# Designs tried in a protein design run: designed miniproteins, single chains, continued (3). Part 113

Each design is a single chain, and the fold is of that chain. pLDDT is the mean over its residues in the fold that is shown.

## One batch from the design tools (miniprotein)

Design m11929
Fold by ESMFold2-Fast:
Structure m11929 (fold): chain A 97 residues (1-97)
Amino acid sequence: MNEKLLKIIDELISVLREKGLTEQAELFEKAVKDNKDNKEVLYRIAVAALLSLIEAGVPQELVDKFLKEIEELYKLSPRERELIEQARKTGKVRRPK
């Protein structure tokens, strides 16, 4: 059910607001509202929010927690996993070349 995914996204948005990324949090909140019935888009929002948290410099343990929760509901593509891992190591989100 989408309830667990929405809860994870809400927690991600909450951490973004806590880090002062208010505009980004509002963008994700709007995207969730506009796409609440689209599971594929919700998973993409969760991954994008996680990448934003990594770029904001949240502790690696918190990133690991959210990544595990997302992976329990959605199988990340190799590309998505690589982007997350690269962001964790560099503290920067890089667009695919």
Scores: mean pLDDT 77

Design m11930
Fold by ESMFold2-Fast:
Structure m11930 (fold): chain A 90 residues (1-90)
Amino acid sequence: MERLELEIELGMAEIGVAVAELTLERLKKKGNPSKEELEEEIRFLEKVIERAEEVLRRAREAGDEATAERAEEVKRRAEELKRELEELLE
């Protein structure tokens, strides 16, 4: 049961990153995104990072290296997207 919950949480974090990537592209195409839109997406990515960190912690405790590696990648991608959004804030 715990392993299935961990897989679901990881999957949600992976979807979160994909959604954030699409949102960043949309905001860049808009050319003048509002501060509110940027701050909302930054908060969303912070939640994705927290989810990935929790999955990473649990995967390491369980000795699930494959899941830990995926969680680290999700966290890294989410942190990169957050940085790009922060740069758009001016």
Scores: mean pLDDT 83

Design m11931
Fold by ESMFold2-Fast:
Structure m11931 (fold): chain A 76 residues (1-76)
Amino acid sequence: SSQQQLQQVVQQAFQLIRQLGQQNPEAAQHASQAIGAAFAGDRQSMDQHLARVGQLVSPEQAQQVRQLADQIYALS
């Protein structure tokens, strides 16, 4: 179900945000705000925070945050 998919993606997002927060608290803050914007259906705010994450972390980590945010946006 879409609810079970959303729950799994949210758990993955929280795990990634925790890992980012240990290395870069600013990146974790922006990742958290991007995920929150995704839940709210605010694509513009989501993309702004994801752009900031991309400046603060590796391209691979930034892509992981973007994929999770996009999935939450689509399921919300």
Scores: mean pLDDT 88

Design m11932
Fold by ESMFold2-Fast:
Structure m11932 (fold): chain A 107 residues (1-107)
Amino acid sequence: VLEEAIAAAREAPGGYGYATKGDLDKRQDGDEVAIARTNEAGEVVGVAYIKLKDGKIEEFKVEGDDPRLRQLAEALKEAYEKGLPIGEALGVGFDAARRVMEAERAA
């Protein structure tokens, strides 16, 4: 999933790529989510990896100093821990990243 997310992010310079394993509408064992972000040049500026087991976060890793990706990953983690399905938690994460982007544009 991580390599797939990175490849998708490189196909969309300045944007995000993500890859998932498992059912996004449910809280399933073995679910994995990887999210990567690239700059305008297509260079990877951050990656996040989340592994789920028994309805809990088993692994949570964020690499890089990109504030949008970090906020996305943290918001996703919080939403999932509050009981949302992983697909809905991913949506909460992307909304949080958008707020960081809008704050950066306002500064």
Scores: mean pLDDT 74

Design m11933
Fold by ESMFold2-Fast:
Structure m11933 (fold): chain A 68 residues (1-68)
Amino acid sequence: GDAAEGLGRVGAALEAGDAAAALAAYQSGNPEEVHRAMAQLAGEENADAAVAALEAGDAKTAREHLRG
């Protein structure tokens, strides 16, 4: 899976505090599959909030939403 690899890249970028790199990782592969993996990890509402935080450049808030 592309979803697991994409989620891993997003997570690594968020741990580094790089929202732009995390957003690029989310968009570079299959965003629908990565979003589904985020929803499985943290719930659909938290997955949506994490993506919104990435688009706003807020790595800390995105990481908190994905942490559950």
Scores: mean pLDDT 80

Design m11934
Fold by ESMFold2-Fast:
Structure m11934 (fold): chain A 88 residues (1-88)
Amino acid sequence: IEELIRKGIELAEQGKYDEALRLFEEALRIAKERGDKKAQAEILTLIGQVYYLQGKFDEAIKKYEEALKLDPEHVEAKVGLELVKKLN
């Protein structure tokens, strides 16, 4: 799971957003199977950040809100949600 997240971040940094999303979705599947809500929130936040970088603001908002339902104290999700809402 950590390996998938790391590689997904590397791909996103290269602008390979669709490939990054595939790896994050696979990591999210594993986190869900484990019942790891904190890992799910982290991965959902990363997916939201990729949508934000793609200009898909509504999709980004939904992912940040999903992350906050699983981990209400997730700082990156809170910041991302506030930023996107101010732009919309």
Scores: mean pLDDT 84

Design m11935
Fold by ESMFold2-Fast:
Structure m11935 (fold): chain A 77 residues (1-77)
Amino acid sequence: SELDEWLANGKAVLDSLEPYLGREEKERYIREIERLVEEARARLKAGDLEGAEEARRQFAEVLSRAVAEAAERERRA
């Protein structure tokens, strides 16, 4: 499904950032995107397309935040 693809791609991005984020922070981000995928799935099942779109937007924001944090940590190393 599209949601399974989001989660797989998001996890792949976060795995690539582990050297900068560390394992613990990566796991926190993984839990956050898993929660958002679950929320999107629940909203789609309920017919709430706007809520599902909002969850997708938040998912993209979480990944952008993780990338920014990894870049900041790399600069401070």
Scores: mean pLDDT 87

Design m11936
Fold by ESMFold2-Fast:
Structure m11936 (fold): chain A 70 residues (1-70)
Amino acid sequence: MKEDVEAIGDRRIAEAKAKGVPEAVELYKQARDLLLEAIDAFNRGDAVKAYELLKKASELIDKADELLKS
């Protein structure tokens, strides 16, 4: 799971860099870090914290995706 999150994050970061959108690069980096923290929280049994982190990461991904779409 963490390796998949890192691989997907790196791919999206590389795409944002290739498109020349540095703001999207930073948002994808932040989202990746939050997703990794969410996996750690979930594995520790802290479902509430895991869901809060997932929601925050999702918001950042949506914002980054909109920047790449524009």
Scores: mean pLDDT 79

Design m11937
Fold by ESMFold2-Fast:
Structure m11937 (fold): chain A 120 residues (1-120)
Amino acid sequence: SHMEELIKKLEETAKELAELMKEGQKNPDDEEVRKKLQEKFVEFYELLIKLLKEGSDEDIKEAAERLEKLAEEHKDDPEVYKFFLEAAEFLRYFLKLSEEEREELIKEMEEYLKKAKELV
């Protein structure tokens, strides 16, 4: 399934992002680590936007559950825990929105992503 592959890629990208966040904490002045972290954040946000545009409510809920599980696996790192817990809460919030509110939020995310790509 295209959506199963997208959700799996989102989870794999999130796991890589978690490890880069931890590496960035250990080496805050490392320019290479900072660049990789920025590139992986952009990739993660692109996959989130794609999920929100193409996924069903069930797909979005599944992604939220996987991000919550990832947060719990990293509960020893407060920054990583908070980041993925907030990402999952954002997906659950999206499910409560009207169609018009969902479209506006996706547009705001796409504008943010465009600006983020200009900084990499």
Scores: mean pLDDT 89

Design m11938
Fold by ESMFold2-Fast:
Structure m11938 (fold): chain A 109 residues (1-109)
Amino acid sequence: NQESLKKMYLKAAEKARELAKKYPDVKEYLLEIAKAFEEAAKNVTDSGKAKRQEALKKVDEQLQKIKEIDPLVGREAERAINSGLFSGLADSAGEFVDKMIEERRRKEL
């Protein structure tokens, strides 16, 4: 559960950093998005919930600034971030399934 959230946020941060290299005009906002997701990844526990929510709010604020400067880049950034989040979730789900299969196999041997 916590590991899944961490992977989701780190993949989203990675996508934001990739876009920062491609779009110098909005680089500062993309790097702030990456930093905010990295902070969210550090705060995946129940005790970190408030800091995680604050970091995710910062992502939305920076993404809105990008959309105001360049709406097309803003849409690409939002799509890339969502893709990163889904990729991290899928990776975590795959690892969970693999663990369950191996656990069943060990019990049958």
Scores: mean pLDDT 82

Design m11939
Fold by ESMFold2-Fast:
Structure m11939 (fold): chain A 96 residues (1-96)
Amino acid sequence: AATPEDLLARIDALEQSVRDLENKAKELLKKATGKAKEYVEQALSHIREARSLLEKAREAVENGDVERAQQLVDEAISHLRKAGELLNKAEEELKK
């Protein structure tokens, strides 16, 4: 596992990614209807899950459970990747 300091820095970076994806999702929701809206709503669900996992990861670091924190970070990354893919699908639907 990384050091606690390395994990906290990674969590901070991922929390910024959450904010960036939320901002993109909000902009897309202004234009999205039908399938594009469904993709954005699914992406927002994954973004919310990632935020929850990152909060739990921060608590795990504070409690000295670096292995648990790493698992939660990896799970959050998976959710953020899925959110990014869904937002890309929403953008492609908006081009039609």
Scores: mean pLDDT 89

Design m11940
Fold by ESMFold2-Fast:
Structure m11940 (fold): chain A 65 residues (1-65)
Amino acid sequence: AGDEAARRAGEGGREASLAAAKAGNEQASHMADRAGTRGAIDAGEAGTEEAARKGVELAKQAALS
C-alpha cells in the first residue's frame, strides 16, 4: 500500500511538475519579452515556485487515493 501510494504520488508529482513547468515557461516567455534579461530571470523563479506548489498539491491528492 505505501509503496503503491508513493509510486502514484511520484507519477502525479511528475505530471504536475511538467504541466506547471509549461505554464511557468509561458509566463516566463511573456514576461521576458516585456522586461528583457532580468525579467526573464525573475519570471523563471516565479514559474518554478508555481511548479513546486502545484506538484505538492497533486502529490498529496495521489497519496490520498
Scores: mean pLDDT 62

Design m11941
Fold by ESMFold2-Fast:
Structure m11941 (fold): chain A 92 residues (1-92)
Amino acid sequence: NECETAVKVLQDLLNCVNSNDSSKCPADAWLLYLQTVEANPEDEDVILARERLVALMEKFKVSEDDRQKILSLKNAKDRAQAILDAVQKVCP
């Protein structure tokens, strides 16, 4: 189930950012963590990460209000939590 896989990856990501220890991050959760971090908005990798985040929200039919909230968040932990909450809301 794609929903179960996405929720697990997002939970692993949230646990990773809460630990503040990148060595505890699985490879897939670390990739998603990088997608939520906006260190340099003009960087090509940051632009691609934001596009992938938007695509994830579109895939799971996240509401416009939740998408705007997630995109306005400044830190990785808040973004990871908000993404997890939004995906869990649409994936029973």
Scores: mean pLDDT 71

Design m11942
Fold by ESMFold2-Fast:
Structure m11942 (fold): chain A 64 residues (1-64)
Amino acid sequence: GVDFAAALLVREGGLPREVARELAERAAKATTDEEFEEIARQLSRETGMSFESALAFVRLAASL
């Protein structure tokens, strides 16, 4: 669920809880590869993780 994905973003990505929750909610509502890539680009910029890692994380969050 969104709460679990947000908790992972805080723990693994070092994001503030509010930002993590917003990204997790966006990931949960995403349905296209383009939407996942857009969220992954933002996550990569804010956390410094690779785009591939961010994309995998967004897809995981969307499946929860």
Scores: mean pLDDT 77

Design m11943
Fold by ESMFold2-Fast:
Structure m11943 (fold): chain A 79 residues (1-79)
Amino acid sequence: VAEEVLRAFENVIEAAKAGDPTALALAQIVAAITIKYSKNPEKVKELADRFIQALEAGNYDEARKAGEELAKVVAEDEK
């Protein structure tokens, strides 16, 4: 499931790179779902906010890093 979360964020980054106007809406949906099902919703929200801000800035490297950190938090929550 952590790999699925990472893949979802990667797909959003690729959509944003392709100029898809729905990429930010998709990022918000993926973030909301991840926050809802996280054992650490506050930390996940901070990382999701960083991801969205990086996407809006066109900083895809930082967006990827935030997504990877998010996936790690989800993996830690699973045990």
Scores: mean pLDDT 76

Design m11944
Fold by ESMFold2-Fast:
Structure m11944 (fold): chain A 85 residues (1-85)
Amino acid sequence: MEGEKQAEDFIKEMEATVKYLKELREKAQKDGPEALEKANKEIEDSINRLRKLGDAAIDYFKEQSPELAEKVREAVDKAIEELKK
């Protein structure tokens, strides 16, 4: 069951990152165009990192359980979709 906890921890970490980046964008919108450009750059860099880390995590969990791998994939896809909005 350690793998299931690792998957849950990974998903929570992604959710926290999404929340942080959304708050960053909202604050930047109030601060002005330069702040918004910087926030958008941070978000794009984070999306690229999430894709890379997500792929690695999915491969890792796939060896333990296809169900855990699918759960992680869904969480990664949802996180990226939320950040693209």
Scores: mean pLDDT 80

Design m11945
Fold by ESMFold2-Fast:
Structure m11945 (fold): chain A 88 residues (1-88)
Amino acid sequence: MAAAREELERLREEHSKAVKDIDDSSSKSVPDIDTIEKSIETLRRIGEELRRLDAEYPQLAFDVAALLTGVSASLVSAEKDLEKAKKS
């Protein structure tokens, strides 16, 4: 249980870092497409790890669902940023 909560907090930190990396890369005059693509891969992996935690630790379901919602929103925004970067 305690180790599962530490894993969840680590995933929150990875999510925050990926979002920051996307935002920083997209705000440059020449967007860093490679960094945006890598961060999108990280967001997808975080989603997969969260679904595993939900299945193994039902007592974390509410916290996992909240973070999954955030990851899904971030992924949609990141894919839009990637399309804008590729078009620019």
Scores: mean pLDDT 82

Design m11946
Fold by ESMFold2-Fast:
Structure m11946 (fold): chain A 99 residues (1-99)
Amino acid sequence: SINDYTLEIEVYEGLAAIARALGMEELAKEMARKAIELFEEMLKAGYKPTNEMLKAVLRAALESEDEELKERAKKLVEEAMEKYGLTPDEEVKELLEQM
């Protein structure tokens, strides 16, 4: 369900943040990649994302400090916003500017 996707994405975002805080660079990237892959899977399944999901995916990508993961997350979020006619809130806008 969409709630299961939301929870899993938020868990991986949290794990990426914890890994980054502990200096575990490779683990932070792995957790961020999992969050991005789940988001892509959810979009392919036809679920409309929430602003909370967009923020979680973008935060995970930022915690990775990996330019390829940041670009992947930005592209997926922008494509989802266009497809579903989503108006980004101020936090989503601020996160996109950091990509």
Scores: mean pLDDT 87

Design m11947
Fold by ESMFold2-Fast:
Structure m11947 (fold): chain A 69 residues (1-69)
Amino acid sequence: APRPLSEADRKTLRLTRLLMEQAKNMDELARASEIAVRARKLNIQDEVLEMAEKGASLEEIERFLKEKE
């Protein structure tokens, strides 16, 4: 059987869905996926999820991630 989903996996799925719903083209879709992966690597998924749920733009979230790297 495949590994059960962790809480981090569930947060990645939730963040990806929220950002992909906001994507207007294929470039934004790719950026949404990259944001979800980067947030997980930096262990800041909760902060990025809060921003996405408040309607932050992809640019705002990407700037936040850049400042945390």
Scores: mean pLDDT 79

Design m11948
Fold by ESMFold2-Fast:
Structure m11948 (fold): chain A 95 residues (1-95)
Amino acid sequence: SLVEIAKKYALKELKKREPNAVLLGVKVIELSEDVVEVIVTGENKEKNELIQVTVLIDKKNKTVHITIQRINKETGEIKSEQKTLSIEEVKKEAE
């Protein structure tokens, strides 16, 4: 399913960006029949940082919107990165 592909992608992206992060949670939100959001949250305790990867699948446009946020738990500073991929690109990277 596209949900499982999105979860695999998000988990792989979290591990790639922060290998030492402990997985805190995985949240799946079906916003509509055509729009699914997966949010994966990890924590790097040494950096006092939360890392959140959000994967939003838009089936109608065949696009996937990825947001990666780093949140410093001490200062509250948020750094965000966004990219847009095709569903096929996400499938390939999730494998």
Scores: mean pLDDT 86

Design m11949
Fold by ESMFold2-Fast:
Structure m11949 (fold): chain A 79 residues (1-79)
Amino acid sequence: MTPIEKLIERMVELIEELDAAYKAETDPEKRAEILRIQMEVSSYLIQATVYKLLNIEDPELVERLERQLKEAEERLKAL
């Protein structure tokens, strides 16, 4: 499994966690923040998927997406 394939797998797992968190949350401000994180992660998933489809190796993109994904994971945990 390539580094980008591992990132895609983690992004899909985080989207599933965000969907579950949204359904369990009753606070409208926290629900809005969950949707904001989901929007950002969905954007990262599109970028990773396009690069995978084109077989383009970009280590800088992978490093940036990994950092952004980690920040999104930490934001969800802080809620």
Scores: mean pLDDT 89

Design m11950
Fold by ESMFold2-Fast:
Structure m11950 (fold): chain A 82 residues (1-82)
Amino acid sequence: MLEELVKNAEWIVENREAILAEARAAAAPYPPEAAELYVRAVELFLEAAEVIAKTGDIEKAEELLRRAEELLREARELVAAA
């Protein structure tokens, strides 16, 4: 399982720029505050993948993913309120 997790994380890190570009494009029609939170959440997901790929630190990656989930929740609430 750790080898598969690291391999998936390495793929995410390798494709970081494409993933960020897609996230920015997807967020473009959102209100500016929601778009900013969404992109920041994606940046934290990418940081979590980098932590796994470089160190295998699952606990640190989980912390980053929880923060990303909070930002996504806030972004969704702002989109719904607009």
Scores: mean pLDDT 82

Design m11951
Fold by ESMFold2-Fast:
Structure m11951 (fold): chain A 90 residues (1-90)
Amino acid sequence: SALDAARAELRAALDPLLARIQELAKKLEEAKKAGDKETFKKVAEEIIKLLEEMIETLRAFAERHPELRATLDAAIATLEEEIAWLKEEL
């Protein structure tokens, strides 16, 4: 269906960002465990930038696929909450 094709397109756009975030999340945990505040801050800032890029991707996709608006708006809200939590840890 057109909806399934749209979801596949979105996943293809987000998958590289998610993979990068997963790698950085491991580095974030290692920095936290080591008490390395400078590395923790640097890695957290990189994750925030990737989350912001995901939000922009979701917003652009919602404009092209209004039928997904409610689902995409909910996803954006979740990512904005994650950014807020990370900023509180800095």
Scores: mean pLDDT 87

Design m11952
Fold by ESMFold2-Fast:
Structure m11952 (fold): chain A 76 residues (1-76)
Amino acid sequence: KEELLREMEELVEETIKRIEETKDKEERERLLKETKEELERLARERNFGPAPLGLEILQERIKRIEEVLREVLEKE
């Protein structure tokens, strides 16, 4: 689903940018949580499928945000 993958990628990129610009640890954690919930919601509502590849893509997107959050928190 090209549209779903694009929406997920845009959401990830926007969240990464917001996390990098935010100085508040609480706000960063909130952004991560909200984005994880939205990614999971998109996957469920668009029926991304039980296919292993679909689940792996979702997990990869979430991991990217988590890695950025860790890097940003380490700089503080």
Scores: mean pLDDT 69

Design m11953
Fold by ESMFold2-Fast:
Structure m11953 (fold): chain A 100 residues (1-100)
Amino acid sequence: LLEKYLEVTEEDLEAIREAIKYVEEARKAVEEGNMEKAREKLQEAADALARSDNLSVQSMLIGVAVLITVLPRVSNEEAIEDLDTLIETLKKTLKKMEEE
């Protein structure tokens, strides 16, 4: 595999940290019943992740993109569960990247 796509830079770590913040804000918006704001925050998370060429970060971008498309079709309870899973996955990915 190409080493440049596996290299972890501070910019890659910042992209994940910024995405976590935006996904947590999206979760709060869902709790408030503001689905439009939740989608806007997920788009901000996707934009942050899209700045990285790292494969792990790109995998997280796919997850965010899927959730943006699914949010209007699920209950608020399911949306919160999906957002919690995404936050957990982002935090796990960040921790693993910090250990490299």
Scores: mean pLDDT 82

Design m11954
Fold by ESMFold2-Fast:
Structure m11954 (fold): chain A 94 residues (1-94)
Amino acid sequence: GHMTPLERALEVGSISEEQARIIESIAREYGLSPEALFRGLVAMHYDDKKVAEFWVGGIELSERFIEAVEEAARRLGVPENVIKRGTAVLRSLL
């Protein structure tokens, strides 16, 4: 298809419109695309570094990007132990 991962997640109901608005709001605050932030959020849920690398492929990884992912995950109600584990994977890609 011609949909972004974020657009596809909304279409199939994997995320709510409210969750999408949170992602868009935080992406705007950090100067990121909503699609990049969403891909970072997906990547943090994998225990496989290669799968995470695939999801964040083409994104400029930085501490600022990781902070945006952490803030978005917290606002979306992701548990702190999942955030800590996922952001450690993202930091391993820096």
Scores: mean pLDDT 80

Design m11955
Fold by ESMFold2-Fast:
Structure m11955 (fold): chain A 91 residues (1-91)
Amino acid sequence: VTTETVTDEATGLTAHVTTVDGVTTIVVRDAAGRILAAGVLEPDGRLTIASATVAGDVTEERVPDRDAAVARLLARAAEVRDLPLAPANAA
């Protein structure tokens, strides 16, 4: 098991990257520890991204490597945080 932490200076978001048996799991949190996005990168480059929205957003894409997967998860987490259709405090 290998665990790595990557922080995006522009957004203040932190990606927690864990690799087990060739499968990489990425969880992106904000400064308060809230999960915004999570993803699973398979050895063949398939990345499945789940957003921490009530709507259950799940997307699938192909990325060349782990660094690309982490960058994509950080970008998705920033999109979720900054969603213009969600009020600042949803009931």
Scores: mean pLDDT 75

Design m11956
Fold by ESMFold2-Fast:
Structure m11956 (fold): chain A 77 residues (1-77)
Amino acid sequence: DAEKLAEEVKKLAIENGLSEEEAEKFAKGLKDLIASGVSPAVAIRLVGREAQELLNEKGKEEEGEKLYKELDKLAEK
């Protein structure tokens, strides 16, 4: 369920220090990738890397690592 995955991505992004607007962009990006034929696991990892890089730019490297790890676990399902 792409919608449920997008909601989880948004929730985890906000919990790790991204704004609601930034988290919504990543959630939309995930849905767009899945709709274009990218597998959910690959889509989650691509979005997770972009979200981690954004957190790194904000000086939140630990939060970025946590977010990517949590998203990688979602990709395993």
Scores: mean pLDDT 83

Design m11957
Fold by ESMFold2-Fast:
Structure m11957 (fold): chain A 81 residues (1-81)
Amino acid sequence: SAELDAALAALEAAGHTLIAKLLREAVAALAAGDVLAAEVSLGMARIEAAVLKLAGELSPEAEAAFETALAQIEAAIAAQR
């Protein structure tokens, strides 16, 4: 979706390339019908975001972009269950 693509681009622009990579891997897994792989990649992205937030390295804009991407991917996972 345009909203998801914008959120991923914002994370990459902010330097959170690992989080963006993990979220893109979750999207690719869902496109392949692999819900388990999508959930694993999404879980890893959540852990990385939480670590960065606790370290004070996640800006409010990057956090908002992450939460937007997370909500879109979780909705897509729920739709495929």
Scores: mean pLDDT 87

Design m11958
Fold by ESMFold2-Fast:
Structure m11958 (fold): chain A 76 residues (1-76)
Amino acid sequence: MEVTVVHRSLTGTSSGVQVDIWTFRENGTEFAQIVLARLPSGQAVLSVFEDGEPVYVVRMSNEEAEQKAREYLEKL
């Protein structure tokens, strides 16, 4: 079974916010999306979507958010 992951990165030059988006597809169907928004304050917002619905949206430290995003990437 083949899972396809598309990664996109966006940087807001005026805001200093960096957004990373990972979209997961299986058999041509999108089943999950991870959005990581890193703020210049060292905080981040991690959002996880399953079947188009938000299942997890939490503000945390940048280090915690990167670790959580990595855990999701390894499981999917």
Scores: mean pLDDT 76

Design m11959
Fold by ESMFold2-Fast:
Structure m11959 (fold): chain A 90 residues (1-90)
Amino acid sequence: DVAERLRRAAEILEEFAVEAEKQGLPDTAKILRKAADEFRRAAEEGDLMGANAVILYLAVELVTARNQGDEKSAEILDRALKAAVDALEA
């Protein structure tokens, strides 16, 4: 069930957004919440291409954080991306 996996991925990203906020990374939390909202939209619309675009978006944001030397944001984004991909592949 693709819609159920997309909703699970969105819930996981919301959990990482809360972690980012608690670590004082509000911009990283906004990135994760935006990605979660887009996964929920993809689940409701059956939009698998949109779901793939969210994964790419998170990967780009991860590379950007690494290039800027934001190691805390990069760590959270890396963990969030891996967890979201795992949820989608389950």
Scores: mean pLDDT 88

Design m11960
Fold by ESMFold2-Fast:
Structure m11960 (fold): chain A 79 residues (1-79)
Amino acid sequence: MLSDEERVERLRKEFEEVYEEALKNKDDPLKLSIYLVRLMGIRSELWLIKKTSKDPEVKKRAEELIEELDRKLKELLES
């Protein structure tokens, strides 16, 4: 079982990878939609960690990553 800190770090790496792939496939609507679903999945896991974690530092890191993800998602959709 991963700690909440390890889970956030894993989700950060997954987010970075999925976002990069989304950017590379921006002109492919089908592939882009698959990556958007994956990004929303990552966001949902981060939201759960933010709400359920007992560690204020982990909660803060999850919140910061959600804000970064929301910013990048908006950038991806508006570009």
Scores: mean pLDDT 83

Design m11961
Fold by ESMFold2-Fast:
Structure m11961 (fold): chain A 97 residues (1-97)
Amino acid sequence: KLLEAEMEAGAALLALATLLSVARRTGEVDTELALRVADRAAEAARELEALGATERAREVLRYTAEVLRELARIAEKTDPEAARELLRRAEELEAEV
């Protein structure tokens, strides 16, 4: 269970880092994919918390929220509605920490 949760968290965080890297280079944000990946990260974090890995779970949630905030800033230039969705999800994740 712990290894599985760590693998899911790691995969989600790598996907978020990739989305952010692409967004910074192109100005394009895949909002639907970012939100789906963030949900996977949050689910993995909750599993980590249930297994007693509290600090790791908080790290996963904080990093996910930070990436969503940065994606929202980039998206604001072209799609303010997408930016609001990303920011709202980031705020919800921050409240779980």
Scores: mean pLDDT 88

Design m11962
Fold by ESMFold2-Fast:
Structure m11962 (fold): chain A 80 residues (1-80)
Amino acid sequence: SASEALYQQLLARLERLRQASKSEEGAVMLQGIEAAEALAAHPDNPRLAELAREQRDEAARFDSPAARLLAAGIDELLAA
């Protein structure tokens, strides 16, 4: 399906961002931003919503202001 194809494409991109990052928090922030942007562009795609929720939980592990803002932003997108 188109929904599954977008999800798989995004997963591959997130893995590349993880491999290119020198820090765990940096990787999680970049992955979370990409997942949030994808969900915002395709709000009715349930696979992107699942991925955004997973990335929200990863961001929530960090106690930085940026990570908290990202998690809150994803929560807002998921509530819409």
Scores: mean pLDDT 84

